# Designed miniproteins, single chains, continued (5), part 15

Each design is a single chain, and the fold is of that chain. pLDDT is the mean over its residues in the fold that is shown.

## One batch from the design tools (miniprotein)

Design m16523
Fold by ESMFold2-Fast:
Structure m16523 (fold): chain A 64 residues (1-64)
Amino acid sequence: MKLIALVGADTLERAEEAGKEAMEKFGADEYIPLAGVSAEEGRAKAKEIEEETGALVGLVGAYA
């Protein structure tokens, strides 16, 4: 089972930085950086990934 950090920010660079930190803090196996998407889109994407992979997905960064 994988743990994936789904990271949202204004820019891809910020999302990548936050994703690396999330991997270290949460022990996530992967991170997915999202730039310029809404919190609603981020949540929808997280559910989609969980359904497709069976992984646990944590939302990080600019998303609530």
Scores: mean pLDDT 74

Design m16524
Fold by ESMFold2-Fast:
Structure m16524 (fold): chain A 58 residues (1-58)
Amino acid sequence: SLQAEMERLRAANTPENLRRLRALELRLQGKPQWEIDIVLRDLSPEERRRLREEVRRR
């Protein structure tokens, strides 16, 4: 299950696994790909803010 996979990723506690865990959480919430990409690409807070603003304006 996705929950078991998420727990396994948390237990390993590597930066890559934590990033994957966040991506899975967003996917389970039905978040769009652009929001998942923010987590996976490790965008700066300013870059994240600009992207969110652009999406909200559409």
Scores: mean pLDDT 67

Design m16525
Fold by ESMFold2-Fast:
Structure m16525 (fold): chain A 63 residues (1-63)
Amino acid sequence: SEELEKARELKEKIDKLLVELTNTEDEKKQLEIVEEILKLLEESGHPIDLEDARKVLNEQIKS
């Protein structure tokens, strides 16, 4: 399925960004990574509230 292939590619890109996010303590860099993830999700057409997603990711950074 073409949809499954797109989902796999998106997951790989997001997984790489999440690893980088986990390994950084610089708040500016964390925000840049979060924005990149949110942009990928928006471009893929996923029905996600970008503000809610940003909030959840920011909470993970602060923990």
Scores: mean pLDDT 71

Design m16527
Fold by ESMFold2-Fast:
Structure m16527 (fold): chain A 82 residues (1-82)
Amino acid sequence: LEKEIKELEEQIKQNPTAEGYTKLAELYLALKEYEKAIEYAKKAIELDPNNARAYRVLGLAYLELDKFEEADKYFEKAKELE
């Protein structure tokens, strides 16, 4: 995970993409770094507002932080886009 995050961060510095930010958000979610998962998922959505995967990461991260209203909102958005 640490090596994958490092490689992906270097790729994003060269060429920031919604896919790159989505993968970073997913990796931070797997590490239970929920605040960082939210940060990178929001960056992914900034580049691609139709990114269902990024919205799903937001929903899962907010759920783990006991932010149930935010979690529901982002899960609904992810379902609309899938």
Scores: mean pLDDT 82

Design m16528
Fold by ESMFold2-Fast:
Structure m16528 (fold): chain A 106 residues (1-106)
Amino acid sequence: SMKEEEAKKLIEEGEKLLNEKKYEEAIELYEKAIELGEGELKAEALLNLGKAYFGQEKYEEAIEYYEKALSIKPENAEALAGLSRAYEAQGDLEKGKEYFEKARKL
């Protein structure tokens, strides 16, 4: 659909901004992509929102978006790895290890 094509373009543009560490701008594009995309595209945009919040050291928000991505795609290795890193950054080493092992099993 036209909405899915637009969501995909927003995700691609957001990834470029994310690589440039323009986190706030990337977040705006991913939020728009979530409104337009469904299923796998929505999961990808949610994963990338988690990555952007992690880049800003907003670990609580990063965890929320990684968990939302996993609610759509439970075996997403990148989201599990993101959760591991975010929990470790918060000092929750037990949760960090749990998600690291889940990611490695995939």
Scores: mean pLDDT 90

Design m16529
Fold by ESMFold2-Fast:
Structure m16529 (fold): chain A 65 residues (1-65)
Amino acid sequence: SAEEYLNKGKELFDQGKYEEAVKWYEKAIEIDPNNAEAWRNLGIAYAKLGKLDEAAKYFEKAQAL
């Protein structure tokens, strides 16, 4: 489920594995594109990777849902 993929992403994020966390958050969004938490977490992970433009885009998407 989208929630299972979200939780896997959170586990990886907590381990500092931001690139891997991104992949699981993207899988969650593929199943449920209206999951604001998944978009927000994707933004946070991109911010941790220094990809601030991508982070801003994903925060905007989360806020619009």
Scores: mean pLDDT 87

Design m16530
Fold by ESMFold2-Fast:
Structure m16530 (fold): chain A 99 residues (1-99)
Amino acid sequence: MVRFETVDPATGRRGVTEIDVDGVELTPEEQADIEARMREAQAAGKTPAEVLIEGLRAVADYLEKRAKETNDPKLQEAAQRIRDGVEAMEAELARTRAA
C-alpha cells in the first residue's frame, strides 16, 4: 500500500491518497528523493499543485521501476493510475491558467 497526502487544487482541501497494491512500500530513500524533488519544484517557484504533480510523477517512476524489476502487473497498474491522475490534474491546471 502506497500512501501520500494530496491537496485538491479546486477546493484547497487536504486529503490522503492510498494505493492498495500488494507488496508496494516506499523505502525511506525513495520517500526522501520524492520529498527532495517536491522541495526543488517549490524552490523553483512552482505552485503547490505543480509541486504535488512532481511528487506524484516521482512515485509513478518508482512503481514502474519496481514493476519491471519484479514483473508485477499490480505495480504497473498502480503506476498507470497515478500517471492518469497526473494528466487529469495538469489538464485542469492548464484550463485554469487559460481562464
Scores: mean pLDDT 69

Design m16531
Fold by ESMFold2-Fast:
Structure m16531 (fold): chain A 75 residues (1-75)
Amino acid sequence: SEIDELKKKFEELAKQALEAIKNGDLEEAKKLLREMQKILGKMVEKNAPQDVINEMAKKAQEVADKLREALLKAA
């Protein structure tokens, strides 16, 4: 389904974002987080199951928190 395809793409972007943070590629991580947030917005618009939306939002927040920490440490 379209929802399953979006979820799979989101999970792949999350992996790439965490890897970018780990490698210090913070500009790439920002771009990937932006793409994750875009997919999350599409999931909400499509009325995806609330538990799926909540799990994805939690993962996006985890990536955002790690990116913020890495940016502060790099400054």
Scores: mean pLDDT 88

Design m16532
Fold by ESMFold2-Fast:
Structure m16532 (fold): chain A 57 residues (1-57)
Amino acid sequence: MEELRKKAEELEKKADELYEQAKTAISNGDVETARKLYEEAMELRGEAFRLRDEIEK
């Protein structure tokens, strides 16, 4: 369980970083880059959520 929780935290941190970069990109007018970063962040958050769901049954 500890390994899965650690992996979930790492994925969440990566997703948060990408999400922040996406926000910055969209504020700079780079909507295409922002969209790609946002989609990648959401995918990583989904993976982290799945791992947490497995831990917390």
Scores: mean pLDDT 80

Design m16533
Fold by ESMFold2-Fast:
Structure m16533 (fold): chain A 96 residues (1-96)
Amino acid sequence: MEEAKKYLKKAIEYAQKAIESLRAGNFDEAIENLKKAISYANKAGDLLAPVDPEAARLTLKASFLLTVAISAVNMGDVETALEAARGAIELIEKAL
C-alpha cells in the first residue's frame, strides 16, 4: 500500500516538526503539528486495516501516543510530550 506508506511518512514528518516546536517552546505550533500527525496516522490506519491488521494496530497505538503528547503539552509536561511523540514515531516506523 504505497498510499498508506506516504501517509505514515507524513505522520513522521509532522511528529518530528512537533518535537522541534516543543524544544523551541512553540507549544501552539507543536499541538497543530501533533494534530496533523494524528490525521495522517489515522488515514494510514484506515488503508492498512483490511490488508495489514498488525500495521493498523501500530498506527492506532501511535495516534494514541500523539494524543497523550497533546494532553502533556496542555499540562505543561514537555518531557512527557517529547517521549510520547518519539514513541509514536518508533511505532509508525515499525508499520512501514
Scores: mean pLDDT 89

Design m16535
Fold by ESMFold2-Fast:
Structure m16535 (fold): chain A 60 residues (1-60)
Amino acid sequence: LVGKRVLVLEDFEAKAPDELSVKAGEEGVVVEEVDDDHVRVKFDDGREGVVPKEKLAVLD
């Protein structure tokens, strides 16, 4: 997933300090795979943080 553009499908509220709260419709690029269920995304607005993979669609 690193280097892929992603779209947030559903609002997510951060539950940990490294997680990022995101809204459906936000787009970014995966910069790191943290674990099997989480990725670090740099969003187009400049914010960066960890979000669950299940909340994201891969754009190609």
Scores: mean pLDDT 83

Design m16536
Fold by ESMFold2-Fast:
Structure m16536 (fold): chain A 77 residues (1-77)
Amino acid sequence: MEKVEKEIKELRELAKNSTDPEVQKAAESGIRLAEFLAKQGKTEEAYELAKRVIEAVKNKDVEGAKQAILEGTARAT
């Protein structure tokens, strides 16, 4: 849990401070999926997902964020 809590908190701040609805949605989806993966014991996957989404939303890279979420979803199922 501790390993990914900081990254999830950073994503929440990015979502809250974003004025772009697409960036906001990507950050929110990333948070939900990272929390889900961490709950399943996939802490490493949750951490990598959160980091990728953080970097993508900081760069206004909506497509990069969507790709990270799709890969994370595949790992969750």
Scores: mean pLDDT 78

Design m16537
Fold by ESMFold2-Fast:
Order: C-alpha cells, then structure tokens, then sequence
Structure m16537 (fold): chain A 65 residues (1-65)
C-alpha cells in the first residue's frame, strides 16, 4: 500500500540521518551535518521525500570521503 511504502521510505530517511551524523562526528563536522538534518526534516515535513533521500545520499557520500 502507499502508506506502507511511505513508512518504509521515512524509516530509510531516519537511518540515513543517523549514519550522516555519525560520519560527520568522526570528521568534526557535526555543525555541518546538523544543518543538513534540519533541511532533511523540512523537506520531509513538506512531503518532499525524494529530495530528502537524495540530500542524505549526496551529503553522506561527501562525509564518507
């Protein structure tokens, strides 16, 4: 169902936020990561889940390097 797909996607975004914050902490970039999390939360609140997931993926790649 659409509700189950949305719930799964929200869970993926939440896990992505946690991983991004953990990676940023290892690099001393917690303030930068917090700003990204705030933007992700804003996109989620607006129903823009695709953009929220894409932002996490893009920034996660940058912090993983």
Amino acid sequence: SAAAERERRLAEIERGKERLLELAKQKGMEDEAQKVVEEVDRLVAEGRLDEAARLIDTRGTEFAL
Scores: mean pLDDT 84

Design m16538
Fold by ESMFold2-Fast:
Structure m16538 (fold): chain A 58 residues (1-58)
Amino acid sequence: MAPKYFRDLFTSLTPEQREAAIRNAARAAGVSDEEVEKALKLTPEEQADFLYRIARAV
């Protein structure tokens, strides 16, 4: 789902920056806290796919 440049950019972030990006995007997209907690347990590459998916779904 996510293009390579987006995955590469996202995985270059610190764990704290990735968590902040996911939480902020999820809040804007109306994603539940339960879904956010599941996303935070994914690999950085899978987290990038999740973030890209919710950004496109909004």
Scores: mean pLDDT 79

Design m16539
Fold by ESMFold2-Fast:
Structure m16539 (fold): chain A 70 residues (1-70)
Amino acid sequence: MKEVEEIKEKAAKLARELGEKAGASEEEIKEAEELARKAVEALAKGDEEKAKELDEKAMEILKEAAERKA
């Protein structure tokens, strides 16, 4: 359990750094962080389909932010 929480925080940190590089807003970065944490949680529960959907949603947010700033 503690290991899952540590992985969730690492995933959230990565999402934050990617969002900052993409020029995302603080709100978009926070949403991507939460989606990253939920994706790790879903994967830990064996729900690979949900984890993939959450990961795709996080990537969509970062992609849209990058396009808006470009």
Scores: mean pLDDT 80

Design m16540
Fold by ESMFold2-Fast:
Structure m16540 (fold): chain A 57 residues (1-57)
Amino acid sequence: SDETLRRLGELTGASPAEVEATLRGLSPEQAGQLFLRESGDEEAARLAEEAARELAA
């Protein structure tokens, strides 16, 4: 997940810690929607859903 958080940060201009804090407050679906809107990248949406699911487990 550290690699995923770093990549999402690069795509959105946020630090990995800021990405993690954001994802911890969201469902996987909400995370995917947010990162799709912010980055315009479907891969970022997929990675955000995956990371949010991991953080919720």
Scores: mean pLDDT 79

Design m16541
Fold by ESMFold2-Fast:
Structure m16541 (fold): chain A 55 residues (1-55)
Amino acid sequence: SRADAIAETEAEAARIEAYLAANPDADPLTQGILRLVAGGSRALAEHIRRSLAEA
């Protein structure tokens, strides 16, 4: 379901955020990419949630 997709996407972002918190000495490029992916996942989940509220 779309709700499951939102939950899974948010869980993925949370896992990436946890990894970044646990690995503050990770390569700067890797940190940048992971931050972008986590942010994009949060934005996607928000977009899907908003589309459900409009429908």
Scores: mean pLDDT 82

Design m16542
Fold by ESMFold2-Fast:
Structure m16542 (fold): chain A 73 residues (1-73)
Amino acid sequence: TSQGQQLIQQGQQLVAEGEALLKKGKELMDEGVASGDRKLLLKGIGTIIRGMGLIFQGELLIQQGEQLVKQSQ
């Protein structure tokens, strides 16, 4: 259904945003390790946790959208 397709698109957007945060968090962690900056390392870890949360939410929306599409067929 159109509603199912909208949920899939919203979920895909959240996954993309989460993946961008995972990349940013890794860069911050790598910089923190290289410079010995523990605060920067912890910021990187926090950014990764946020990215994982967005990916999880996005995957849940994709699953819900896919079920709605299945019901319309």
Scores: mean pLDDT 89

Design m16543
Fold by ESMFold2-Fast:
Structure m16543 (fold): chain A 65 residues (1-65)
Amino acid sequence: GAREAAENGARAARAGHATAGAAGAYDLSKQGLIPEELGRRAVEAAVAGDAEGAAEYLEKAGQAG
C-alpha cells in the first residue's frame, strides 16, 4: 500500500538512495496516495542531499495516507 511504499522510500533515502526515495514520493503524490506537499518536500530534501529530511517527510506522508 501507499504507507509501505512511503516507508520503503524512507529506508532507501537513509541507505544512501535519496533519489530513489524522491522518485517514489513523486509517483505516490501524482497518484493522490500521499499529500502532495509532503511528497514535494521529500523530493526537495532528497535532491538537496538531505537524506534524513527526505525520510522524515516520507514517513509523515505514509502516516497521513
Scores: mean pLDDT 75

Design m16544
Fold by ESMFold2-Fast:
Structure m16544 (fold): chain A 109 residues (1-109)
Amino acid sequence: SKEEFERIKRVLTSLGLPEEVANELAEYAVKNGISVSTVVGFASYLLLYPDASLEEFLKGLGVSDEKIEEIVKIAESTPLEELPKKLEEKGFSPEIILAVMIYKAYQEL
């Protein structure tokens, strides 16, 4: 919904993400039924642990070690724009894909 889009966009811009990036990530979240509370959880983790690696972030979200190794390898070799397609091809959930995209965008600040 428009209200969910605007709430998610505000959370992402509060992380310091550029407006274009925040818009694209918020659209991805709404399209895939990802809740505002889930995005707040991702943002809160990054604010509490600003020096966390992608591995530590995903482990904090309850992702298995086996999946983390594959995600980290893809994220290190793939630009943000191509990341959703590569992770989707490997069968990762939209929630995990969004978490990785938010992490990568936040690191590029």
Scores: mean pLDDT 87

Design m16545
Fold by ESMFold2-Fast:
Structure m16545 (fold): chain A 85 residues (1-85)
Amino acid sequence: DEDIARATKLKEEAYALYKEYLEKAKKSTPEEQIYYLGLAYLYKSYYYGAEASRYALLDEKKAEEYAKIGQEYFEKAKKLFEEYK
């Protein structure tokens, strides 16, 4: 299924970017750290969003748990971006 393959690729890319930006945050100035942490959490949110979609028809409860985790990381990213401004 092309949709499943695309979702898997996006999930893997999101997780890789999460790790990349998390490492950049550790090596950045305090001001830049907020921005890179925001990006890391944004991509972690995308990762969990993809997992929620993957489980939506297989395990509704697990899909809901992943969606909630994704939303929590999205809110953390949003707060960090507002602090960076």
Scores: mean pLDDT 82

Design m16546
Fold by ESMFold2-Fast:
Structure m16546 (fold): chain A 72 residues (1-72)
Amino acid sequence: SMEIEKLVKKITELAREIEKMTNDPKVVLQAGSLEGMGLIAAGVGKATGDDEFAIEMLKKKLEELEKLKEEI
């Protein structure tokens, strides 16, 4: 769905931005982990047809990435 694609794009762009803002490997790993969990949720939604689950999980991971960025 377009909503899933838009959220995936936002998550991947925010994770890349966080990686540029810090040399702390722990923060980089956390950003990558949140991105990975979002991508897995998108894949589960595609495999099961449960777009609502994928969108909710992607929004949650996007919020967690935004909070991580604010702590840098």
Scores: mean pLDDT 87

Design m16547
Fold by ESMFold2-Fast:
Structure m16547 (fold): chain A 61 residues (1-61)
Amino acid sequence: MAEAVRAALAAAGVDAEVTQEGDTLIARVRLPNGDVVELRSRDPARLVERALAVDAAARAA
């Protein structure tokens, strides 16, 4: 599942590393300014949605 989340983010142009610890997915999203935001979720779809929102907000700022 971690690879599927990473692939979805990459398809949207988001630079992120995704790992899995038990049932929890962890995404580390690299923003254009070099900052890294860590997001966690047990729901892969929710993690993708939150990561996309964080990246979009950073690009809009």
Scores: mean pLDDT 80

Design m16548
Fold by ESMFold2-Fast:
Structure m16548 (fold): chain A 55 residues (1-55)
Amino acid sequence: SELAKKNLDISDEFAKKAKELLEKLKNAPPEVRAKKIEELREEQIEKMDKALEES
């Protein structure tokens, strides 16, 4: 389904961005890394909510 495909794409994008973000922040304090991952997670949730609204 369209929605399932969009959700998979969003999840894959999150995983890719999280990996890149953690690599860029590898020497940052744990709390900074956690905060940035939380921000990215919020972004993923927003995109999934948008996809659901448009389905």
Scores: mean pLDDT 81

Design m16549
Fold by ESMFold2-Fast:
Structure m16549 (fold): chain A 78 residues (1-78)
Amino acid sequence: MEAERRVKEAEQRIKEAKTPEEKANAYSDLALAYIDLGRVDEAIEYARKAMELDPDNPRARIALGRAVAKKRGIPLVE
């Protein structure tokens, strides 16, 4: 329920984003929500999109790291 709402909110922020940084933050939030839903491949895809928009974005890097760790069965460590 909560993660599904976060997906919808992040999709709306992506549509409303006016800068690459805002869009990268929204894609990062979307990726984190997909991790919570167990939809790991989608989480990796959106985290990569965030990194493409803003490679220095720490939120995007965290989202990608968590998504990849989840896919590999590695415990999440921040």
Scores: mean pLDDT 80

Design m16550
Fold by ESMFold2-Fast:
Parts: sequence; C-alpha cells; structure tokens
Structure m16550 (fold): chain A 87 residues (1-87)
Amino acid sequence: GRTLTLVIGDRVTVTLEEGETLILNIQASEPAVLSLRASRPVLIYDKDAKVGFGATEVDLELPAGNHTLILQATSGVATVDISLTPA
C-alpha cells in the first residue's frame, strides 16, 4: 500500500483500487478534524487494525499529535477526498 503524510491545511485526492490500502501519517500541531469523502465505502482503521468501520463520509476529531490511520477500498475502485483542518 501507499503512505501519505498529512499536516493541518492539507487536502488531497487519491484513487484506491479494490483491496488497495493507504496509510495516513497525520501530524497535527493542534486539535484537528480529518475529513474523508469517498465515491464508494472505504474501511478505516487504526495502525493495529483493531478498530475499523466502512463509510463514504467521515469527520474524525483528532487531538494534537501524531496519528496513523489505514484506508482500504473493499467495494471496487474508490476516489477519496482527504482534508485535515483545525478543529
């Protein structure tokens, strides 16, 4: 899978093939909101793969610090808009 580093103010669009994973390395200097908008449901889980859920639209509140999330397309090709904004 691919790895992408995000800081507050970043906005990126990625295309994931079915079964493809994307690792998000998030570096939040202050509390932030990670917004995900996907064309198809994507599975979102932490680096330990212990917590996951499928969604097309997600806004996750994150405390300041470093976070690692994994995205996986499970229902065909997904285009995902990703943004990290101040909380």
Scores: mean pLDDT 81

Design m16551
Fold by ESMFold2-Fast:
Structure m16551 (fold): chain A 65 residues (1-65)
Amino acid sequence: MDLDDFIKKIRETYEKKGKPELGEKLVKQVREAVAKLGPAEDHDVEAASTLNKIASELQELAGIS
């Protein structure tokens, strides 16, 4: 899952819950987390790890096991 796919997933999840504002807040946090990793040589691996962790937390919040 790339950043765009993950952002779409966040938006869809929170839109379905009737809380699009929380979805946009989480999207901002994801973008900031990726930006903090910077354009470093191995940033893709660290970005993927961070996104997977957030995705796992999002799935637990959504009640998806």
Scores: mean pLDDT 65

Design m16552
Fold by ESMFold2-Fast:
Structure m16552 (fold): chain A 114 residues (1-114)
Amino acid sequence: AVKLTESGGGTVPEGGTVVLSSQISGVDLATANVSWWRQAPGEPRRFVASISAAGETSVHPEFEGRATIGVAFDENTTYLVLRDLRREDTATYYSQVETSEGVFWGEGTPLTVV
């Protein structure tokens, strides 16, 4: 079974940097598309960034220059680095992996910017 285990959230100061990670089992990330999404209370999940199996990246305009997405293939882990944090970046962040078997989501890691 595909499983995503997220970490790296917590309470971070405004202007700070955070590294969110998701360790994935049951699928090889070299063959999958990965994305990170956010959800604030009462809002739908919104796109943050993605990286394709071919290594092509996309970042939502509100995070452009502040977000970096990557994959550590040796660890089968994806990471999202968020820089120059703003209070409005406060949300639960979710990793997603898209495979030939379907789409799988992590449980979410909460981030609070103070």
Scores: mean pLDDT 88

Design m16553
Fold by ESMFold2-Fast:
Structure m16553 (fold): chain A 55 residues (1-55)
Amino acid sequence: MANERAKLLIEKLKKGEISVEAAEFYIRYLREQGADPELLSEAEKILEKKKKENE
């Protein structure tokens, strides 16, 4: 289910187990699959923080 994948993405982002580019792709994909916007918003916030640290 899209929400389960969104939660997994959040955990992978927190652990640094996924690249920024892959995370951006998955966020778009999960949004198209009808994932919870709140979960996607959390993933986007973590991603932006990681981008700021690693760019």
Scores: mean pLDDT 78

Design m16554
Fold by ESMFold2-Fast:
Structure m16554 (fold): chain A 97 residues (1-97)
Amino acid sequence: DAERRIAALEEIKKVLLEAMKKVDATEDEKEQAEILKEAAREVARIAREAGLEDLAELAEEIAEAAEKGDLHKATLLTVALLIRIVGLELDIELELK
């Protein structure tokens, strides 16, 4: 259970970091929005499969913001998602002690 949640959080972080690298590599705001939208949808899928509903809902909000072309909101929500992931990993580590 805890091991499964940690594995999901690690996979989500990998998806987000890869997406952020791709966003940094392009100057095209439409391309940046598409990258964030695709990454957010993948994150929502991984989170739902692991029972992390709050993360899935936040990821869906990121995808919606990106689809509407609100790159600023999509980026801020992505940072908030990363912060929540770190917090959840710490909570799970404390649970295992």
Scores: mean pLDDT 83

Design m16555
Fold by ESMFold2-Fast:
Formats: structure tokens, sequence, C-alpha cells
Structure m16555 (fold): chain A 85 residues (1-85)
């Protein structure tokens, strides 16, 4: 169902966001911090678009935006993990 797809996408985003916060606190490189901030901003933009679609009742479109936000956070987490050797 559309609602189940939405809940699954939101849960994935939240789990990746928690991982991001844990990793972000361990990064010491200013260059990596700047890249992580840009990725976080991009993920937040997709998350906001997802919420806008959810408020309109467009659950499938909301899920797509939350999945895009999750993809950006996953990229950010991979970058952070590489930096915290």
Amino acid sequence: SDEKSFKNAEQKFLELGQKFLALYNQVESDEVYEKLMKLRKKAAEYYNKGNEEYEKGNYNEAAKYFNKAAEVLQKANELAEQAIE
C-alpha cells in the first residue's frame, strides 16, 4: 500500500539520519565537514519535499522523496566512515 511504502521510506531515512549523527561527531577534517554539510542540506531539501507531498495525500511521491533523502544520507555516511579511520 502507499501508506506502507511511505512508512518504510520514512523509517529508512530516520535510521540513516541516526547513523549520520553518530559518524558526524567523529569527523575531524574541515573539508569533509563542509561536504557533509552540503549533503545534509540536500537530504533535508528532499525530506521537506516528501513532507509536502505527504500533506497533499501523495504518499507514493512522498516515499520517492524520502528514498532520495535516504540515498543522499547514505552517501554522506559512507564519506564520514572513510574519514574516521
Scores: mean pLDDT 83

Design m16556
Fold by ESMFold2-Fast:
Structure m16556 (fold): chain A 61 residues (1-61)
Amino acid sequence: KWEEYIKKAEQAVKEGRFDEAADYYTKAADILGEEAKTHEEYIKAVSYRVLALALRVEAWL
């Protein structure tokens, strides 16, 4: 499920829609974080949250 949001986020980045991409990465991180069963999955969720924050800043600039 979270992989679908990652694909949508990547497409939004390619199209220059950074706010939309950040929203999709945030949704993917929320789902992955709730479903995380390993440290690697948890770290991946945190990484997507950080990426979403960076994209929001970039959209603002």
Scores: mean pLDDT 79

Design m16557
Fold by ESMFold2-Fast:
Structure m16557 (fold): chain A 60 residues (1-60)
Amino acid sequence: GEKIEKELEKLIKEYSEILSETNELPKEKVEKAIKEALSDLSDEEAVEKLKGLLKESNGE
């Protein structure tokens, strides 16, 4: 639904910023790579995966 799509976009942007800063890559390139990596997942599965990755990145 619309809510999950918006949450997915927010999480992709947040994770892209972290990876962009860490790997010195353009945010747009990282965002595209993340979207491609998640293309085989449902929006719900992609959200869950990104939440897990963000928790690891934040030390939680």
Scores: mean pLDDT 77

Design m16558
Fold by ESMFold2-Fast:
Structure m16558 (fold): chain A 66 residues (1-66)
Amino acid sequence: MAFSEKETRRLLAAAEVIRKALAEGKISQVDAVRIANTVLKALDENPDMTEEEVIALVEKEIERLR
């Protein structure tokens, strides 16, 4: 399956934000999975999303849990 350089960078950016939030106890493991699924769905619907937009989406989902 083909991950472009752009897709790889966006997925790594999302994973890093989720990893930090999980490590800091800001979200549960269940929340991390839900956020990851939300990001994957958003990228499928909007393949032209920037890395910054992906990070903002993850941060927004974390904010909803606070």
Scores: mean pLDDT 77

Design m16559
Fold by ESMFold2-Fast:
Structure m16559 (fold): chain A 93 residues (1-93)
Amino acid sequence: SKLYEEALEELEKARKAIEEGDAKKALEYLYKVIELAEELIKEGKLEEAKKVLEEAMKLAKEVMEKFPEYVLEAIGLLLRLIGLLIEAELLEK
């Protein structure tokens, strides 16, 4: 889907921002991924949403490990990602 493709592009941008040492940009791209994942869930694209959320969680954890000054913001983002993943799993019934 187009939403899934857009989410993958934002995930790639977040990954590159982490590699470049730009935690703020990485978090901005990951917040965009949250918005796209919410839209995927609303459209019933639950497997695509789960894949996007799982990858975003890995990147959020990497931000926590590499950028101590952004740990609290990254934790907040990670909790939102976990909440959406639980929602997607519950809707798969």
Scores: mean pLDDT 88

